# Designs tried in a protein design run: designed miniproteins, single chains, continued (2). Part 57

Each design is a single chain, and the fold is of that chain. pLDDT is the mean over its residues in the fold that is shown.

## One batch from the design tools (miniprotein)

Design m5962
Fold by ESMFold2-Fast:
Structure m5962 (fold): chain A 69 residues (1-69)
Amino acid sequence: MTEELKKLIDELKSLYGKDEEKIAEVRQKMTELIKENLKKEFGLPDEEAEKIAQRIVDAVEAEIKKSKE
């Protein structure tokens, strides 16, 4: 799981500023991966896990934006 998430983060970094459609696809894959991990490890409800996953993905994207500044 951790290694797969790292690959998605690296892919998002490589696509940033180049392909908005692919960036959206990677963001969605990251959100689903994090959501399923939270449900599996912490027993969170779907709605709560999705909100947390979206927040994490938003934070990761914000860090990528700062690194491209």
Scores: mean pLDDT 78

Design m5963
Fold by ESMFold2-Fast:
Structure m5963 (fold): chain A 74 residues (1-74)
Amino acid sequence: SMMEELGEISKEIVEKIEELIKNNSSEEEIMKVVDEGIERVDELMRKNGVPEEVRERFIEGMRKYYEELVKKKL
């Protein structure tokens, strides 16, 4: 299901962020992983017929969430 795939992508993003932080990677390298993950989420939602307005709002919220998460851990 889309929700199961979204959960898997979210888990992979968090695990990659944690690995990069552990390895003292730059904020830029961490945000690249976030951007790639967000692109995967948008593609998944698009394939499942989620309307553009709903996708854009979700993606904006997701980006803000990860930006805040990265800032708090650095």
Scores: mean pLDDT 84

Design m5964
Fold by ESMFold2-Fast:
Structure m5964 (fold): chain A 83 residues (1-83)
Amino acid sequence: SSAEWNARLRALERVAMEAVNAVKAGAPVRAAMRRVGRALGLSQGTVDRWTRQVESAGGNRALVFRQLILQAIRERIARELAE
C-alpha cells in the first residue's frame, strides 16, 4: 500500500541520514556503507567498491558518501514507481 511504501521510504531516509552524519563525524566508512547497503539492498560488490571510492576522496569523503547514497535512494524510488 501507499502507506507501507511511505513508511519504508522514511525508514530508508533515516538510515541514510544517520550514516552520512556518522561519516561526517569520523566514523569508519565501511561500517556506515554496510549499514546503508543492507537497508538499500546493495550487493557486497557495490558496498566494497563504494567504500573504496569514498575512502579515496580524502576531505570530500562525506560529500561523496552522500552523493552515492542519494543516487541509490533515487534509483530505488524509480524502481518502486515503475512497478
Scores: mean pLDDT 81

Design m5965
Fold by ESMFold2-Fast:
Parts: sequence; C-alpha cells; structure tokens
Structure m5965 (fold): chain A 67 residues (1-67)
Amino acid sequence: MMSEGEIISRVAALSAAGDSEGAIKLIDEAYKQGYSAKTLRAMAFAAERAGNEEVAKHAREKAEKMS
C-alpha cells in the first residue's frame, strides 16, 4: 500500500491534470483497502484545491460512509 502522503499526492496530481476517472478509481481503491476517513477527507481537500469538484465530491461521499 502507498503511504497516506503518497496516495493524497497522487490524487492531487491526477485531479490537477484533469484525470478525474483515474483519481476516482484511486479513491475507490483507497476506500476498499481500508484507508482512514481522515485520508479520504484529505484527498477530497486536495482535489478541491486542484479545482476538481467531481473528484472532491466523490472522496467526501466515501469519507462520510466511514463517519
């Protein structure tokens, strides 16, 4: 598994590049692999900062299921 910092950074990079499908797939894998709600919220924040609302919303919805 990637570290928390590595996976957040990768989601940020994909989101900034406009690869929403790649970012969403990575978020789904993170959720399936048992990454924490904190990590999923950090992914949502990173995607939002990159201007990718679709990816940010997807990550927020996954984090909410863990709360």
Scores: mean pLDDT 83

Design m5966
Fold by ESMFold2-Fast:
Formats: sequence, C-alpha cells, structure tokens
Structure m5966 (fold): chain A 80 residues (1-80)
Amino acid sequence: MDALLAEVRDILAAQGVPEEAIERILELLRETLKAPTDENIEEFVERARRILREAGVPEARVERLVAALRSLLLAYRDAL
C-alpha cells in the first residue's frame, strides 16, 4: 500500500496538482484500498476527477491523471 500511495503522490506532484488536492486524493485512495472492488475504484475515479477540477487542473490533464490512477488501482488489485 505505501508504495502505491507514494507513486500516486509523485505522479500528482509532478503534474502540478496542489498539495491540498493531493492529500484529499490520497485519503480517498486509502479508503478505496480497504475494499478495491470495481465499483469502489470507479467511485474513486469520479471523486478524484472532481477534486482535480476543483483544484483548477486543466481538463485534458484531469482525464490523463484519472486514467493513470485507474490503471494503477487495477494493477494493484490484480497483484493482490
């Protein structure tokens, strides 16, 4: 879990996402990882998309980041 949280933090920080938004997404990620079902992953993706938009991240970057986060979560779940 710690490695995935660190990877997500690094990706978001590298793309200029504000620290407050990063912390909100990481808290949401920790909750999702307690029960990483397809439904909970899609809920995470939609809520992360909203957080990124509220933080002023450009729409094209939001969609790219959300796709990357979904891929990481699915890979993590499949490795369990």
Scores: mean pLDDT 84

Design m5967
Fold by ESMFold2-Fast:
Structure m5967 (fold): chain A 100 residues (1-100)
Amino acid sequence: SELLEKIKEIVEKILELAKKYADEEDVKKLEEIAEKLYEAIENKDLEKTIEYGEKLVDLVNEIATKIYENSDDEEKREAARELAKLAEELRELLRELRES
């Protein structure tokens, strides 16, 4: 599915940015949810794919807010904005998946 490939691509971009700018504990939480999301995709479990996808969106937004609020550095603030943008793109892809 083209839509599932796009979801995986956005998740990988999120993980790359989080590894550079987020706390190690937050990265670990993202990786654990991403692993469950990938397992749900492999198992063709639509309900779990949406469930873990939405959990990932929520966690990314929490991390983006944390980075933005705790950063005196414009580079980190830009990374937080990009994470929030990727979270919104992921939410839209999950909406399309639900309507398919």
Scores: mean pLDDT 89

Design m5968
Fold by ESMFold2-Fast:
Structure m5968 (fold): chain A 89 residues (1-89)
Amino acid sequence: ELEEKIEKIVKELKEYLKKLVEKMKEQAKKDKTIELEEIEKKAEEILKELEENKEEAYEAIKEHLDEVPESLSPLLLELAERLKKILEE
C-alpha cells in the first residue's frame, strides 16, 4: 500500500509539471521574456529527480503539504487537494 501511495503521488506531480509546462508555453507566446527552453530543461531535470527519488518526494509531500499557502495558483491548489486525498487513503 505504501508503494502504491508513492507511485500515485509521483504520478500526480509529473502530471502537474506537464500541465505547468504547457501553460508556460502558452504564456511564452505573449511574453517573449519567458525563457521557455530553460523551463523545459528544468522540467526534464525535475521529472528525472522525481523518478529517481520517489520516496523522498513522497516524504516531502507528506511533511509539507499542510503548509501549502492558499495564495498559490489554482492549479497548484488542485494538486494539493489530490495529494491530500492520496495520503488519506
Scores: mean pLDDT 74

Design m5969
Fold by ESMFold2-Fast:
Structure m5969 (fold): chain A 69 residues (1-69)
Amino acid sequence: SMEELKRKLIEKAKELYNEGLSPLEAVIKAAEELGLKISPEMLKRLREMHERGASVEELAIELAELLLG
């Protein structure tokens, strides 16, 4: 389901962050590993949030809503 895929994206991003990636790097890599494509507009939004101090969970939730909302 889409809800299951959203949950997987968030959990994968958190795992990658715990392995030493930045919040933004973790979310991008999680999406790539799940076969999800990030548009330039989505990436711009995530970068702006990251620059403002957003957590890996906040970035992952935003990307999940943009891709799967």
Scores: mean pLDDT 87

Design m5970
Fold by ESMFold2-Fast:
Structure m5970 (fold): chain A 80 residues (1-80)
Amino acid sequence: SFTEELIAKAKAEADKVLAKLPSMTKQEAKDALDKLILTIEELYEEVKENGSDEEVQEFQAFADKINEELGEAFNQVTKE
């Protein structure tokens, strides 16, 4: 579905950031996560514009899950 494609795109971008986090400083990690959040928000607006209410809820559930995962990964970044 359209929403599954956008979720897959968001996940691919999140996976790229997650892979790089262990080599980043706290500031670099924060900047990368802030940029990723903006990308996910842009995709969410696209789902709201073109998707059904069910698809919006599916994307929101995905976003909530990925935000939790990103927060856990960020807490493991200890490099200053």
Scores: mean pLDDT 82

Design m5971
Fold by ESMFold2-Fast:
Structure m5971 (fold): chain A 68 residues (1-68)
Amino acid sequence: MEELVRRIAEAAGVTPEQARKGVEYVLKAKEEGRPITVEELSAAAGVTPEQAARMLRVIAEELGDLEG
């Protein structure tokens, strides 16, 4: 988790706190079987839609690292 938050913050240009909120939102949505949108992630993490889109891409890439 900590390494994931750091990588997202660097790649998406957001703070570690915003990156952590984004990851927590994505994990919660996956546990609940809910779809994740850029707009919802933007609101949850307190970032712009452009930043939210970058965060979502990085989260997908980094979660795949643990599954590979």
Scores: mean pLDDT 76

Design m5972
Fold by ESMFold2-Fast:
Structure m5972 (fold): chain A 92 residues (1-92)
Amino acid sequence: MTVTGTTKSTPVKAKAGESVSVELYNIFLVDTPEGREVFVSKTTIDNPLQIAKKDENITVDATGTSTLEVPDDARVTVLGSQKATTTKLKPI
């Protein structure tokens, strides 16, 4: 399953010497042969949540974007991110 999901929060500007914490939520709804599954991600910049199928590793890019590969007949909806994506990709 491969779907580009953004785990970025609304950008926060901090003054010099001010600490900034950022937290993101994403919900993935995936159709599988076993039925529909819901994956919930609570992501911070320093602790992104990754979801992998079986022995497949999912890599988060330097901007906190997660990529999930989804079969052509599967549907994934990303909720609670600044850049939400609903993707139905080609077969793997």
Scores: mean pLDDT 36

Design m5973
Fold by ESMFold2-Fast:
Structure m5973 (fold): chain A 87 residues (1-87)
Amino acid sequence: MSPLVEEAERLRERTKKELEEVKATISDLEEFEREVRRLLGRYMTEVTRLIREARAAGDEETVARLEELTDELLQYASELYAEHRAS
């Protein structure tokens, strides 16, 4: 596995754990949305750096995998939003 993909998977797992903690701790919708945006923003900053490195190396397979991991995380966050609104 690419070291860039391994780093992105670690970032995704850390972000998912922090998103679950925010969901468990924050009942206020505005505060929840603010914290989710902060966590996703941090992930996006880091994954964008990894995508740039992969593109500079001409590694389009790694770019595709990094984009896939990002889509999976965004879907997960969308599901957390839906669950929080239903509460």
Scores: mean pLDDT 84

Design m5974
Fold by ESMFold2-Fast:
Structure m5974 (fold): chain A 61 residues (1-61)
Amino acid sequence: TREVLVEVEGPLTDEAQKAVVRATKEAIDQGLSAEEAARLWEEKLKEVGIDARVRATVVDI
């Protein structure tokens, strides 16, 4: 079974962090690689002035 782990670090509210985690997992589910999905959301946050780090890892369990 494939599991997706997402970590978000930055000046975000708990609600915003959860939203980024969900969106990153959804992007991976729709066909993006973990690296692509993480980078996509880092850049989107940067566009609105938020300097955050997103890391996503896909593990086979």
Scores: mean pLDDT 80

Design m5975
Fold by ESMFold2-Fast:
Parts: sequence; structure tokens; C-alpha cells
Structure m5975 (fold): chain A 101 residues (1-101)
Amino acid sequence: MEEEIVELAKSPDPEAQLKAVDLARKSENIETQIKVLELVIDSPDLEVLEAATRAAADMLVKYPENEKIREIAKKVAENVLKKDPQSPLAKRALELIERLE
């Protein structure tokens, strides 16, 4: 299961990457979620980055003390802003990160 989710995240196909993010969230396995997000963090597809930003933000609420999750959430939100500078999703994620130390 986890290996199958990770293989989807390694795919150059945005639809496969979106599926990987969704399946990782449903797995409720923090290590799988982190690995999938790291694999899609530099995706050229805005929709994949937005899905990853939502997933990372949800993980920050659930695991606010996890520095790795904060790092991933910040990077993916910044990558969204590079493609969509007015993204309310990315701005809200960065505001959440700023409140966590």
C-alpha cells in the first residue's frame, strides 16, 4: 500500500501525483504523508501544489510540533505563490506556519 502510494507520487503525471496526495492523507500514516509531500513539493503543476499545501496545512494542525511538516508546508506554499502570487490558500498556510515556532 505505502509503496504503491509513493510510486504514484514519483510519476510525472499530475493526475497520479494528485491521487498519491489523496491516498497518503487517507492512509493516516504520517511517514507516508511526509514522503509523498516531499516527492511532489517541486511539482510543475499548480493543482498538485495546491493539494499538497492543503494536506501539509492539515498535518500542521494535527502535528504542530513537527518541524519537518512545517518545513514541507512552507516550501510547498511558497511554490504555490511562485505560480499564483495571489493564492489565498498559500497565504493562509504561511500565516499558520508563522504562528508556529
Scores: mean pLDDT 83

Design m5976
Fold by ESMFold2-Fast:
Structure m5976 (fold): chain A 69 residues (1-69)
Amino acid sequence: SGNQRQIASLETAHAHIQQQIQQRKEELRQQRETSDPQKQQQIDQQLQDLDRFQQALDQRLQARKAALA
């Protein structure tokens, strides 16, 4: 059905965004290892913000999937 295709499209888009976030988190962790303490604090904040964003994305996906089912 159209709803099943739409759900599959949403899941694919979500997986792509999650992969981009994971790549960014890995880049930030690598930068942290060679950074001064002030920059490490900024990176720690960015990592926390990305974790919250990932959680919000998961919740949004589940809500959208439920609305289409």
Scores: mean pLDDT 87

Design m5977
Fold by ESMFold2-Fast:
Structure m5977 (fold): chain A 88 residues (1-88)
Amino acid sequence: SRSQIERKFEQLTEEANRLLAEAQALILDPSTPKEVRRELAIEGASITVLILNAKLLLKLEDYKGAEKTLRELQKRMEELRALIDRAS
């Protein structure tokens, strides 16, 4: 339902913001290898774009498009989590 998709957006955005904060801490740490910092920055940017796209689709009442974008967001968040865990 619309309400379920909106709640999923709020939940994933909160989780994504925590992951992005963890990634930013590693990017700002000079002990993190340059290539890893680059990968974290690229993956973080991709997640940010997906959040903005999901928000726009919800405003357009494209709930099917929003749901698909939220599934891609979840996948990218799992990939970023794995990258952070390897870098830590």
Scores: mean pLDDT 90

Design m5978
Fold by ESMFold2-Fast:
Parts: sequence; C-alpha cells; structure tokens
Structure m5978 (fold): chain A 94 residues (1-94)
Amino acid sequence: MSLTPDQQQILSTVSDGLMDAIRNYHDPKKAAEIAIESLRYAAELARQAGYDEVAEKLERAAEEIRKNRDDSSKVLRIANDTLIEVGDLLEKQT
C-alpha cells in the first residue's frame, strides 16, 4: 500500500540519516552520531503520529548504534535494517 504523508516523513527522516551516515563512513563516531540523531528524531515523529511500535523500533535501533559507535559497518547495517523494518511496519499500518 502507499504510505501516508506522515509515514513518508518518518521513512524519509531515517533514509536521509542513513545517507548522511554513509557520507561519513570513514569517521565511525560521526556516522554513529548522525544515525542516532536521525533515528531519535524519526521516533519522535512516529510517536506524535501515533505509531508507537515504529517509535519503539527506532529508539531501540538508536541505542544499538550507540553501543556499536566505533564500527561504521555495524552502524550502517543497523540503520539499513531499521529502514527496511520501519518501512514494513508503516505499510502494515496503512
């Protein structure tokens, strides 16, 4: 199904954060900080829109990235997996 504008904004926030983290791949700490910030902002948008399960998923992903901030490959994997899982969750709620 097509995403609503609110769902699209949440997904775009995660996607933009992932792209910015990729641009900073050679600086693991900065890549992690960018990913964490985008995931937390997307979680706030999800909670405001009433998508509590999506918000919890995004918050857990941000915490996992924080624990692995020195590993760019793991940070990008977690962010990408989260983008896919959030996309699937949002489609189920449309």
Scores: mean pLDDT 81

Design m5979
Fold by ESMFold2-Fast:
Structure m5979 (fold): chain A 71 residues (1-71)
Amino acid sequence: MLEELIEKVRASPDMELKKEAMKEAIKLALEEGLLSEKLAEGLIEAIETGDWQKLVDEYREEAEEIEKRLE
């Protein structure tokens, strides 16, 4: 269950275990339909590479689309 894996991440002192548990939680959330495939892929890539900039850049277009609708 996703909630159980999130608790495991919080409790674990080991960074390697935290990364593994977080990736596992993201995969489960994707399977349960809680995340889009695009978001899940970006999150897993960011965890593996440590590069969060791609994820921010990927969702910038969605933010701009919302901003246009609010003008």
Scores: mean pLDDT 64

Design m5980
Fold by ESMFold2-Fast:
Structure m5980 (fold): chain A 58 residues (1-58)
Amino acid sequence: TTQQQIDQLVQNRNDQTDGYTQQYNNATTDDQRQSILDDYVSYRDSVSSQLQSLIRQQ
């Protein structure tokens, strides 16, 4: 069901967000922090868009 896809996407998002947070906190240079932040924002926006699409589509 669409709800199962939403639940799975939310769980994966939470796991990935924790990973990005740990990488950011362990970064030793501004360049590393910026790269991690850019990747996180791109990932977050992609997941948010996909989640909204699933909610609307059903």
Scores: mean pLDDT 82

Design m5981
Fold by ESMFold2-Fast:
Structure m5981 (fold): chain A 105 residues (1-105)
Amino acid sequence: GSTIQQITNLTNEILELLRNGGPVSAILRKLEELGRLVESTNDQNALDAAVQGLSRILEENPNAPRQVLEKILEIAMTILRKAEDRDLILRAIGLALRVIGLLED
């Protein structure tokens, strides 16, 4: 529903900011908004939309600033705590592990 649309819109706004070299503070604020939506929702389809969006951000931006990667990891861990579907859990784990790998480099 509306939560899925809000997550999709925030993901697109974050991608646009990253593509245009926008300020890290603006990217972090959008990620914080996304994290609040994830924390407040029990809709598994909304959590799925968040994993898809964050995975796309990471795929297109493997050299994102450390603070951005750390916030993506925080949101991925929130999704993992709330996820009930096996495929969603595995994709959230995969996202978290990929972020950890980038943070160790």
Scores: mean pLDDT 90

Design m5982
Fold by ESMFold2-Fast:
Structure m5982 (fold): chain A 125 residues (1-125)
Amino acid sequence: LKGKKILIVDDNPKTLEELKKLLTEAGAEVYTATNGKEAIELAKKYKPDIVIVDEIMPTLSGIEVIKKIKEEFPDTVIIVLTGFTDEETIKRLLEAGADAVVIKPVSKEELLAVMEEGLAKREAK
């Protein structure tokens, strides 16, 4: 993740702080948003390599954020963190443009691996 720009979208300030610390220690430049509208504005401003979206947000659904970011920035890797394990929800997130869906709770190792895989797939195109 060294030198990569990452936007984290989560309505929980503690989760944002923990993920920001983790990803900054991994060498990334990290931006945080607490809602979907702010996420879209920051994505336009910073053009992140990766966007991590929590599906459970108080403003704009995660699906709407994914669609808007992918429409404007198709090369951005989108990773969704979700508490939902049902196939229909996962399918909807992928159809919206998510590159990966990770079921919470997520380990540090799992998240870093998914991010690295997403970037590798992007660089292969």
Scores: mean pLDDT 77

Design m5983
Fold by ESMFold2-Fast:
Structure m5983 (fold): chain A 109 residues (1-109)
Amino acid sequence: MLEEVEKAFRELRERYATSPEQQAALDGLLAAVRDWVASLPNEEARKDFLEAVVEILRSLLEGPEKAREAYDKAVERFREKYKNDPELAEQLESFLRAVYEGLLALREA
């Protein structure tokens, strides 16, 4: 799954990151995703997080409205799936929000 995330970041970088600032921001987000996934307590949470990141990245290639929809659906899935572990649900939501907000900032840079 991490390889799919790295591929999606590379495709986004090559297609939309036209400035050094945009390239550095994407490279920083990928590094953060690697650190965040390593900090998650189990393989299921790591898989769910990486799948959500891939969905947002792929949806962003289709447009910002699709990326927002993917983000909202992923947050809802985390809240429902991890409702008995609210700390983990909040951690997953926080990491995914950071990815989503970083990608939105890229559009304005």
Scores: mean pLDDT 82

Design m5984
Fold by ESMFold2-Fast:
Structure m5984 (fold): chain A 95 residues (1-95)
Amino acid sequence: SLREEAERLLESDDLEDIREAFVLAVEVKDATLARQAFEKIRPHLSPVPAGMLQAAVDALSVGDVETARRIFQLLAEKYPEVAGIAERAARALEE
């Protein structure tokens, strides 16, 4: 399953695997897995995009999918360091 794949990728020492785990966690709407992946990505991010990613995960944790999607769209447009994962996360929450 996508959740099992996300859990497996989250155990990796490769940042690319952790970024993939984050996107898969968002796709299955598992805020706990998304938060775990985010905490491993956070040390590699500037404070503003890190805070915005945390806000998106917090929105997902309370079922506010529309707010999470809007935050991911803003991140994809304005912050190159997270644009790839943010674009994929926003897309995963559409439809």
Scores: mean pLDDT 88

Design m5985
Fold by ESMFold2-Fast:
Structure m5985 (fold): chain A 72 residues (1-72)
Amino acid sequence: AEEEAERTAENIVYGLEWLGVKLSPEEKEEFKRRLVELIRQLRATAHPDAAARGDAALPIVKLVNEVIERSS
């Protein structure tokens, strides 16, 4: 369960790096740590449908957008 959240966070970081987002090693570790926590929170709560799950994932989307904007 925790391993899956960590793997998902690693895949997101890898994808952003592949798209040219530049982060220091320290910023990558902090971003990954924050992603893991948000993913764990999302997975810990049952969601009635895909729309509710999407809304619950908004903090993850906001964090990703913040990192992209900061790297520009």
Scores: mean pLDDT 74

Design m5986
Fold by ESMFold2-Fast:
Structure m5986 (fold): chain A 93 residues (1-93)
Amino acid sequence: MVELKVEDIVLNEPQKTITVTATFSKEPKSVTDVALLGKRGGQLTPITESVEVTGNKIVVVSNVDSLEIDEYVVAVSFADEPTQVATAKVIMK
């Protein structure tokens, strides 16, 4: 099974555009969808603007103001495997 890890989001101020980077332990073969979800008022809402997959690395961009999002969740769906989910931590400097 591939393991999904998400890099922490380090901010010194609220941002209108957030970039989330996720890495698989091995190159995935059957990725069908990549979504960035934002938790807003206790509900997960799709906030995916763009997705780039290169080898083991996934870069997802959101254009939703970071002040409106409590948590960022990356969800990756596979044709033949269960969906992998990883939560990105927000760290304020």
Scores: mean pLDDT 76

Design m5987
Fold by ESMFold2-Fast:
Structure m5987 (fold): chain A 69 residues (1-69)
Amino acid sequence: SQALQQQYNQLKLEVGAQEGMMDMLEWMYKHETDPAMKKKIAAMMKKMKEEIAKLQKEIDKKQAEIAAS
């Protein structure tokens, strides 16, 4: 349905934005020299990766719903 397609498009936009933020965190981690800050950035990256994985599962579910409709 049109509503499912709109929900799918919104989720795709959201995951793209989070992947962009992840790229920024990876860049920061690579250039950080302070071990304490590196540990903090690594923790943020881990949390972001978990959120991206959760969002991808929602996308997969919506894609399956669209295919079934």
Scores: mean pLDDT 86

Design m5988
Fold by ESMFold2-Fast:
Structure m5988 (fold): chain A 105 residues (1-105)
Amino acid sequence: MEEEAKALGRPYVKLTGTLANGAKVTIEGVVLEKEGNRYRLRALRVTIEAPGTDPLVAEGGDMEVEVENGIAKKARVRARLVGQAPPEFEDTELELEFEGLKIEE
């Protein structure tokens, strides 16, 4: 992921948090634009790790977030499942919403 960010000539960014059901979420990507507290990012990978299951991996598109004190208040990303997804979910697009993710640049 950092190598892909370097290839794009953009700063790498990582957003991490835990969902209400205990699942861990990690969004990795690049910063496209930063104006005050509003960031426009490109999500390169979204990983969701639920207890007792294999991680779900998706590739995402552009997303906009508001950041306060190193926390992304709200993030929405459209993502496509990749890797070990069951055949019935191959190329399925998901719209994912996350709140309270820690942002690391």
Scores: mean pLDDT 71

Design m5989
Fold by ESMFold2-Fast:
Structure m5989 (fold): chain A 75 residues (1-75)
Amino acid sequence: SIISAVQQAIDAVRQGRYDTARQILRDSMDMNDDQIDRMMDNLRMYAQSAQAAMQRLRAANDYGSIALFNQVQQQ
């Protein structure tokens, strides 16, 4: 899902793996470089605020993505 792809990209950004995050956005969301640059700016903000991302997933009732997010946080 788009939410899962965004979560994986956030995790890559948190690990300092920016090229991996860009590749996830390119492959999973078919974004061009300009769209990726804008998304990367947003992902850096969300990587600093993991709790905000979790609150948004809860609001969307995406409990599958919440489970994945919690698994990533426990690593």
Scores: mean pLDDT 69

Design m5990
Fold by ESMFold2-Fast:
Structure m5990 (fold): chain A 103 residues (1-103)
Amino acid sequence: YIDELKKKVNEVLDKRIAESKNPLLITYLKKMKEAVDKIAEEGKKKNLSFEEVARRISFELFLITQYLILESKDENDIKAARDTFLEVEKVIRELLEKYKAEK
């Protein structure tokens, strides 16, 4: 589940990076990927629950999104960051529901 979460979230972020022409947004999306990878690996090493790993990823990506909004102030960057975060939250939610149904 942690590896599936890491893969699916990175697929969302990679799509947004490929669609973006804004260097600042791309920089923050790459920071999100680094955070996802770090939290997923740390979660496996520490034997954290899938629910705890999902919660930590959600929280860290929320913080990164807020930093982008504070730095950019551009409405298009804010919308892109918000929409990316909401798409990631949907992926996390769908995987959590699948995890709970199979347990």
Scores: mean pLDDT 83

Design m5991
Fold by ESMFold2-Fast:
Structure m5991 (fold): chain A 89 residues (1-89)
Amino acid sequence: MRKELQKKFLEFVLEKLEELLNAPSIDKEEALELVKGIARMSKELGLEKVARAAEEAIAVLEDPNVTQEQIREALERLKRAVEEELETL
């Protein structure tokens, strides 16, 4: 039961990250809000690796001088952590 909830959450996260990464320009505030939500829910579900990757992405996104390239790289790193976790479930 808990494992099924973890899988559904990670599938949802993957879809949302792909939507952001497919945009021609990523809205920093929208990305930050999504990633903060991912970090919170990952902690609640015991997904420690994804929670850590999300916290690392938050640190990048909170930089007022962050570039689109840096935003994209941070979200791609988070996406890789989500994909890796899904493979272990």
Scores: mean pLDDT 85

Design m5992
Fold by ESMFold2-Fast:
Parts: structure tokens; sequence; C-alpha cells
Structure m5992 (fold): chain A 92 residues (1-92)
């Protein structure tokens, strides 16, 4: 990725985290020290915030339906990937 795109993503993610008091300390550390390995996580944070803003602009019934579809298709994949990474860390 180009350095200027990384900086822009990090700044957007930092602004989002400042508005999100419930954000984990780990998420804040990743945004404060952006590495190439952390770019996909920073992108996911920005995308998540943008999706939340869109969903908040929609009628509740439509927003709930879309959120359920995203949760089933997207978050289930990421949960499995995270669980597999944790398992690998324990095996070493």
Amino acid sequence: MKEEKIKELAEKAKEILEKTPSASEESREVVENPTEDNIPLIEALVLGAEMKEILESLPKEEADEIAEKIEKEFFEKYKKEAEEALKKKEEE
C-alpha cells in the first residue's frame, strides 16, 4: 500500500476510536502503531464505522435485516479465523 493511504486510514480509524469509548485498548494500540500486518484490521474498523453510519440512516427494520446478513456472512468468517490464530499461538 502507498504510505499516504496508510496515513489516511490510520487517521480515520483514530477518529472513530475516539468517538467509541467501548473500543478495546488493543484496537487503539494497533491504530497508533500502524504496520503492514495491521492494515486489514484498520480497514475493517473504518468500513465497520461507515456501515454503522449507513445503517443508522436507514429505517430500523431494513437496518436490522442488513445487519443480520452481514453478521451471518462476514463476522462468522472472521470469528473462525481469529479462533484458528489463537489455536496456533497455543500450539507453539
Scores: mean pLDDT 66

Design m5993
Fold by ESMFold2-Fast:
Structure m5993 (fold): chain A 93 residues (1-93)
Amino acid sequence: LTEEQWQEALATAIELVLAVARVDMQHGNYEAAAEGVKRAVELAKKYADKLSPEQLKFVLDGIEDVARQVMKSPDPKARKLAEETLKEVEKLK
């Protein structure tokens, strides 16, 4: 893959993980949503140097949005995972 193709594929993969997490939230699968958001931030963290600054900001904003929604869930385990994810997002900003 070219660098541009890799960047597009990676951003798309993170967006897909976040889309699945949003669906999990809609269905009350809060822990699954929290695990998805954690996976998304780990991908962003691991490949931050492969994303453009605009792409990194866009995926981090998406991760933060979903994590904040999980923080409002009734599931204490999901909330703890979301809190840890939000801390990782702040380190990458």
Scores: mean pLDDT 84

Design m5994
Fold by ESMFold2-Fast:
Structure m5994 (fold): chain A 77 residues (1-77)
Amino acid sequence: RALEAHEELVRLARELVERGVADESVVEDAEAVRPLVEAESATLQTGDGTETVTQEEILAAVEAAVEQARRALAAAA
């Protein structure tokens, strides 16, 4: 579930800030993804038109970010 993965990403971003590993900008970046995660799919305005990003693509990107954040926290422990 993309929304659950997003919640985990925000939680990990906040832990990175709490541990002094990252600034609040990491939490802001994680929160900025929320509208895309809550949509079934997102239509992005591009220079030449619009492109549809699927929920599956959004989920994969969020899950990759979660894995990176977990790795960063483990390195900071």
Scores: mean pLDDT 69

Design m5995
Fold by ESMFold2-Fast:
Structure m5995 (fold): chain A 96 residues (1-96)
Amino acid sequence: AAAAHIAEAEAAFAAGDYKAAARHLLAAIEAAKAAGDEEALRAVLALAQRFRDEAAAAGDGFATQLFGAVASAAQALLEGNEEAAKAAIEELKKLL
C-alpha cells in the first residue's frame, strides 16, 4: 500500500502536479503508520526531502513548503513524536 503511493507520488511530481504528489505521500504516511512500517516512513522522508530541495532549486516556494510539511510529518513519526506528527499532518492538510 505505502509503496504504491510512493510510486504515484514520484509520477505526479515528474508531471509537475505537486498537490497530487503531496496527497500520495500523505496516503503513504497513513499506510506506513497503520502498518508500523518504518522503512516506508524513511522512504517517504527521503523522497519528500528530495522533492523539497528540487522545488527550492526551481524557485517554487509553495512546493518547497508543501514537501517540507511532508518531511516534517514523516520525521516526527520516525522519532515517535505523536503530537508533532499530528500537528505536521494537519498543517499539510491545510496546504492541500
Scores: mean pLDDT 87

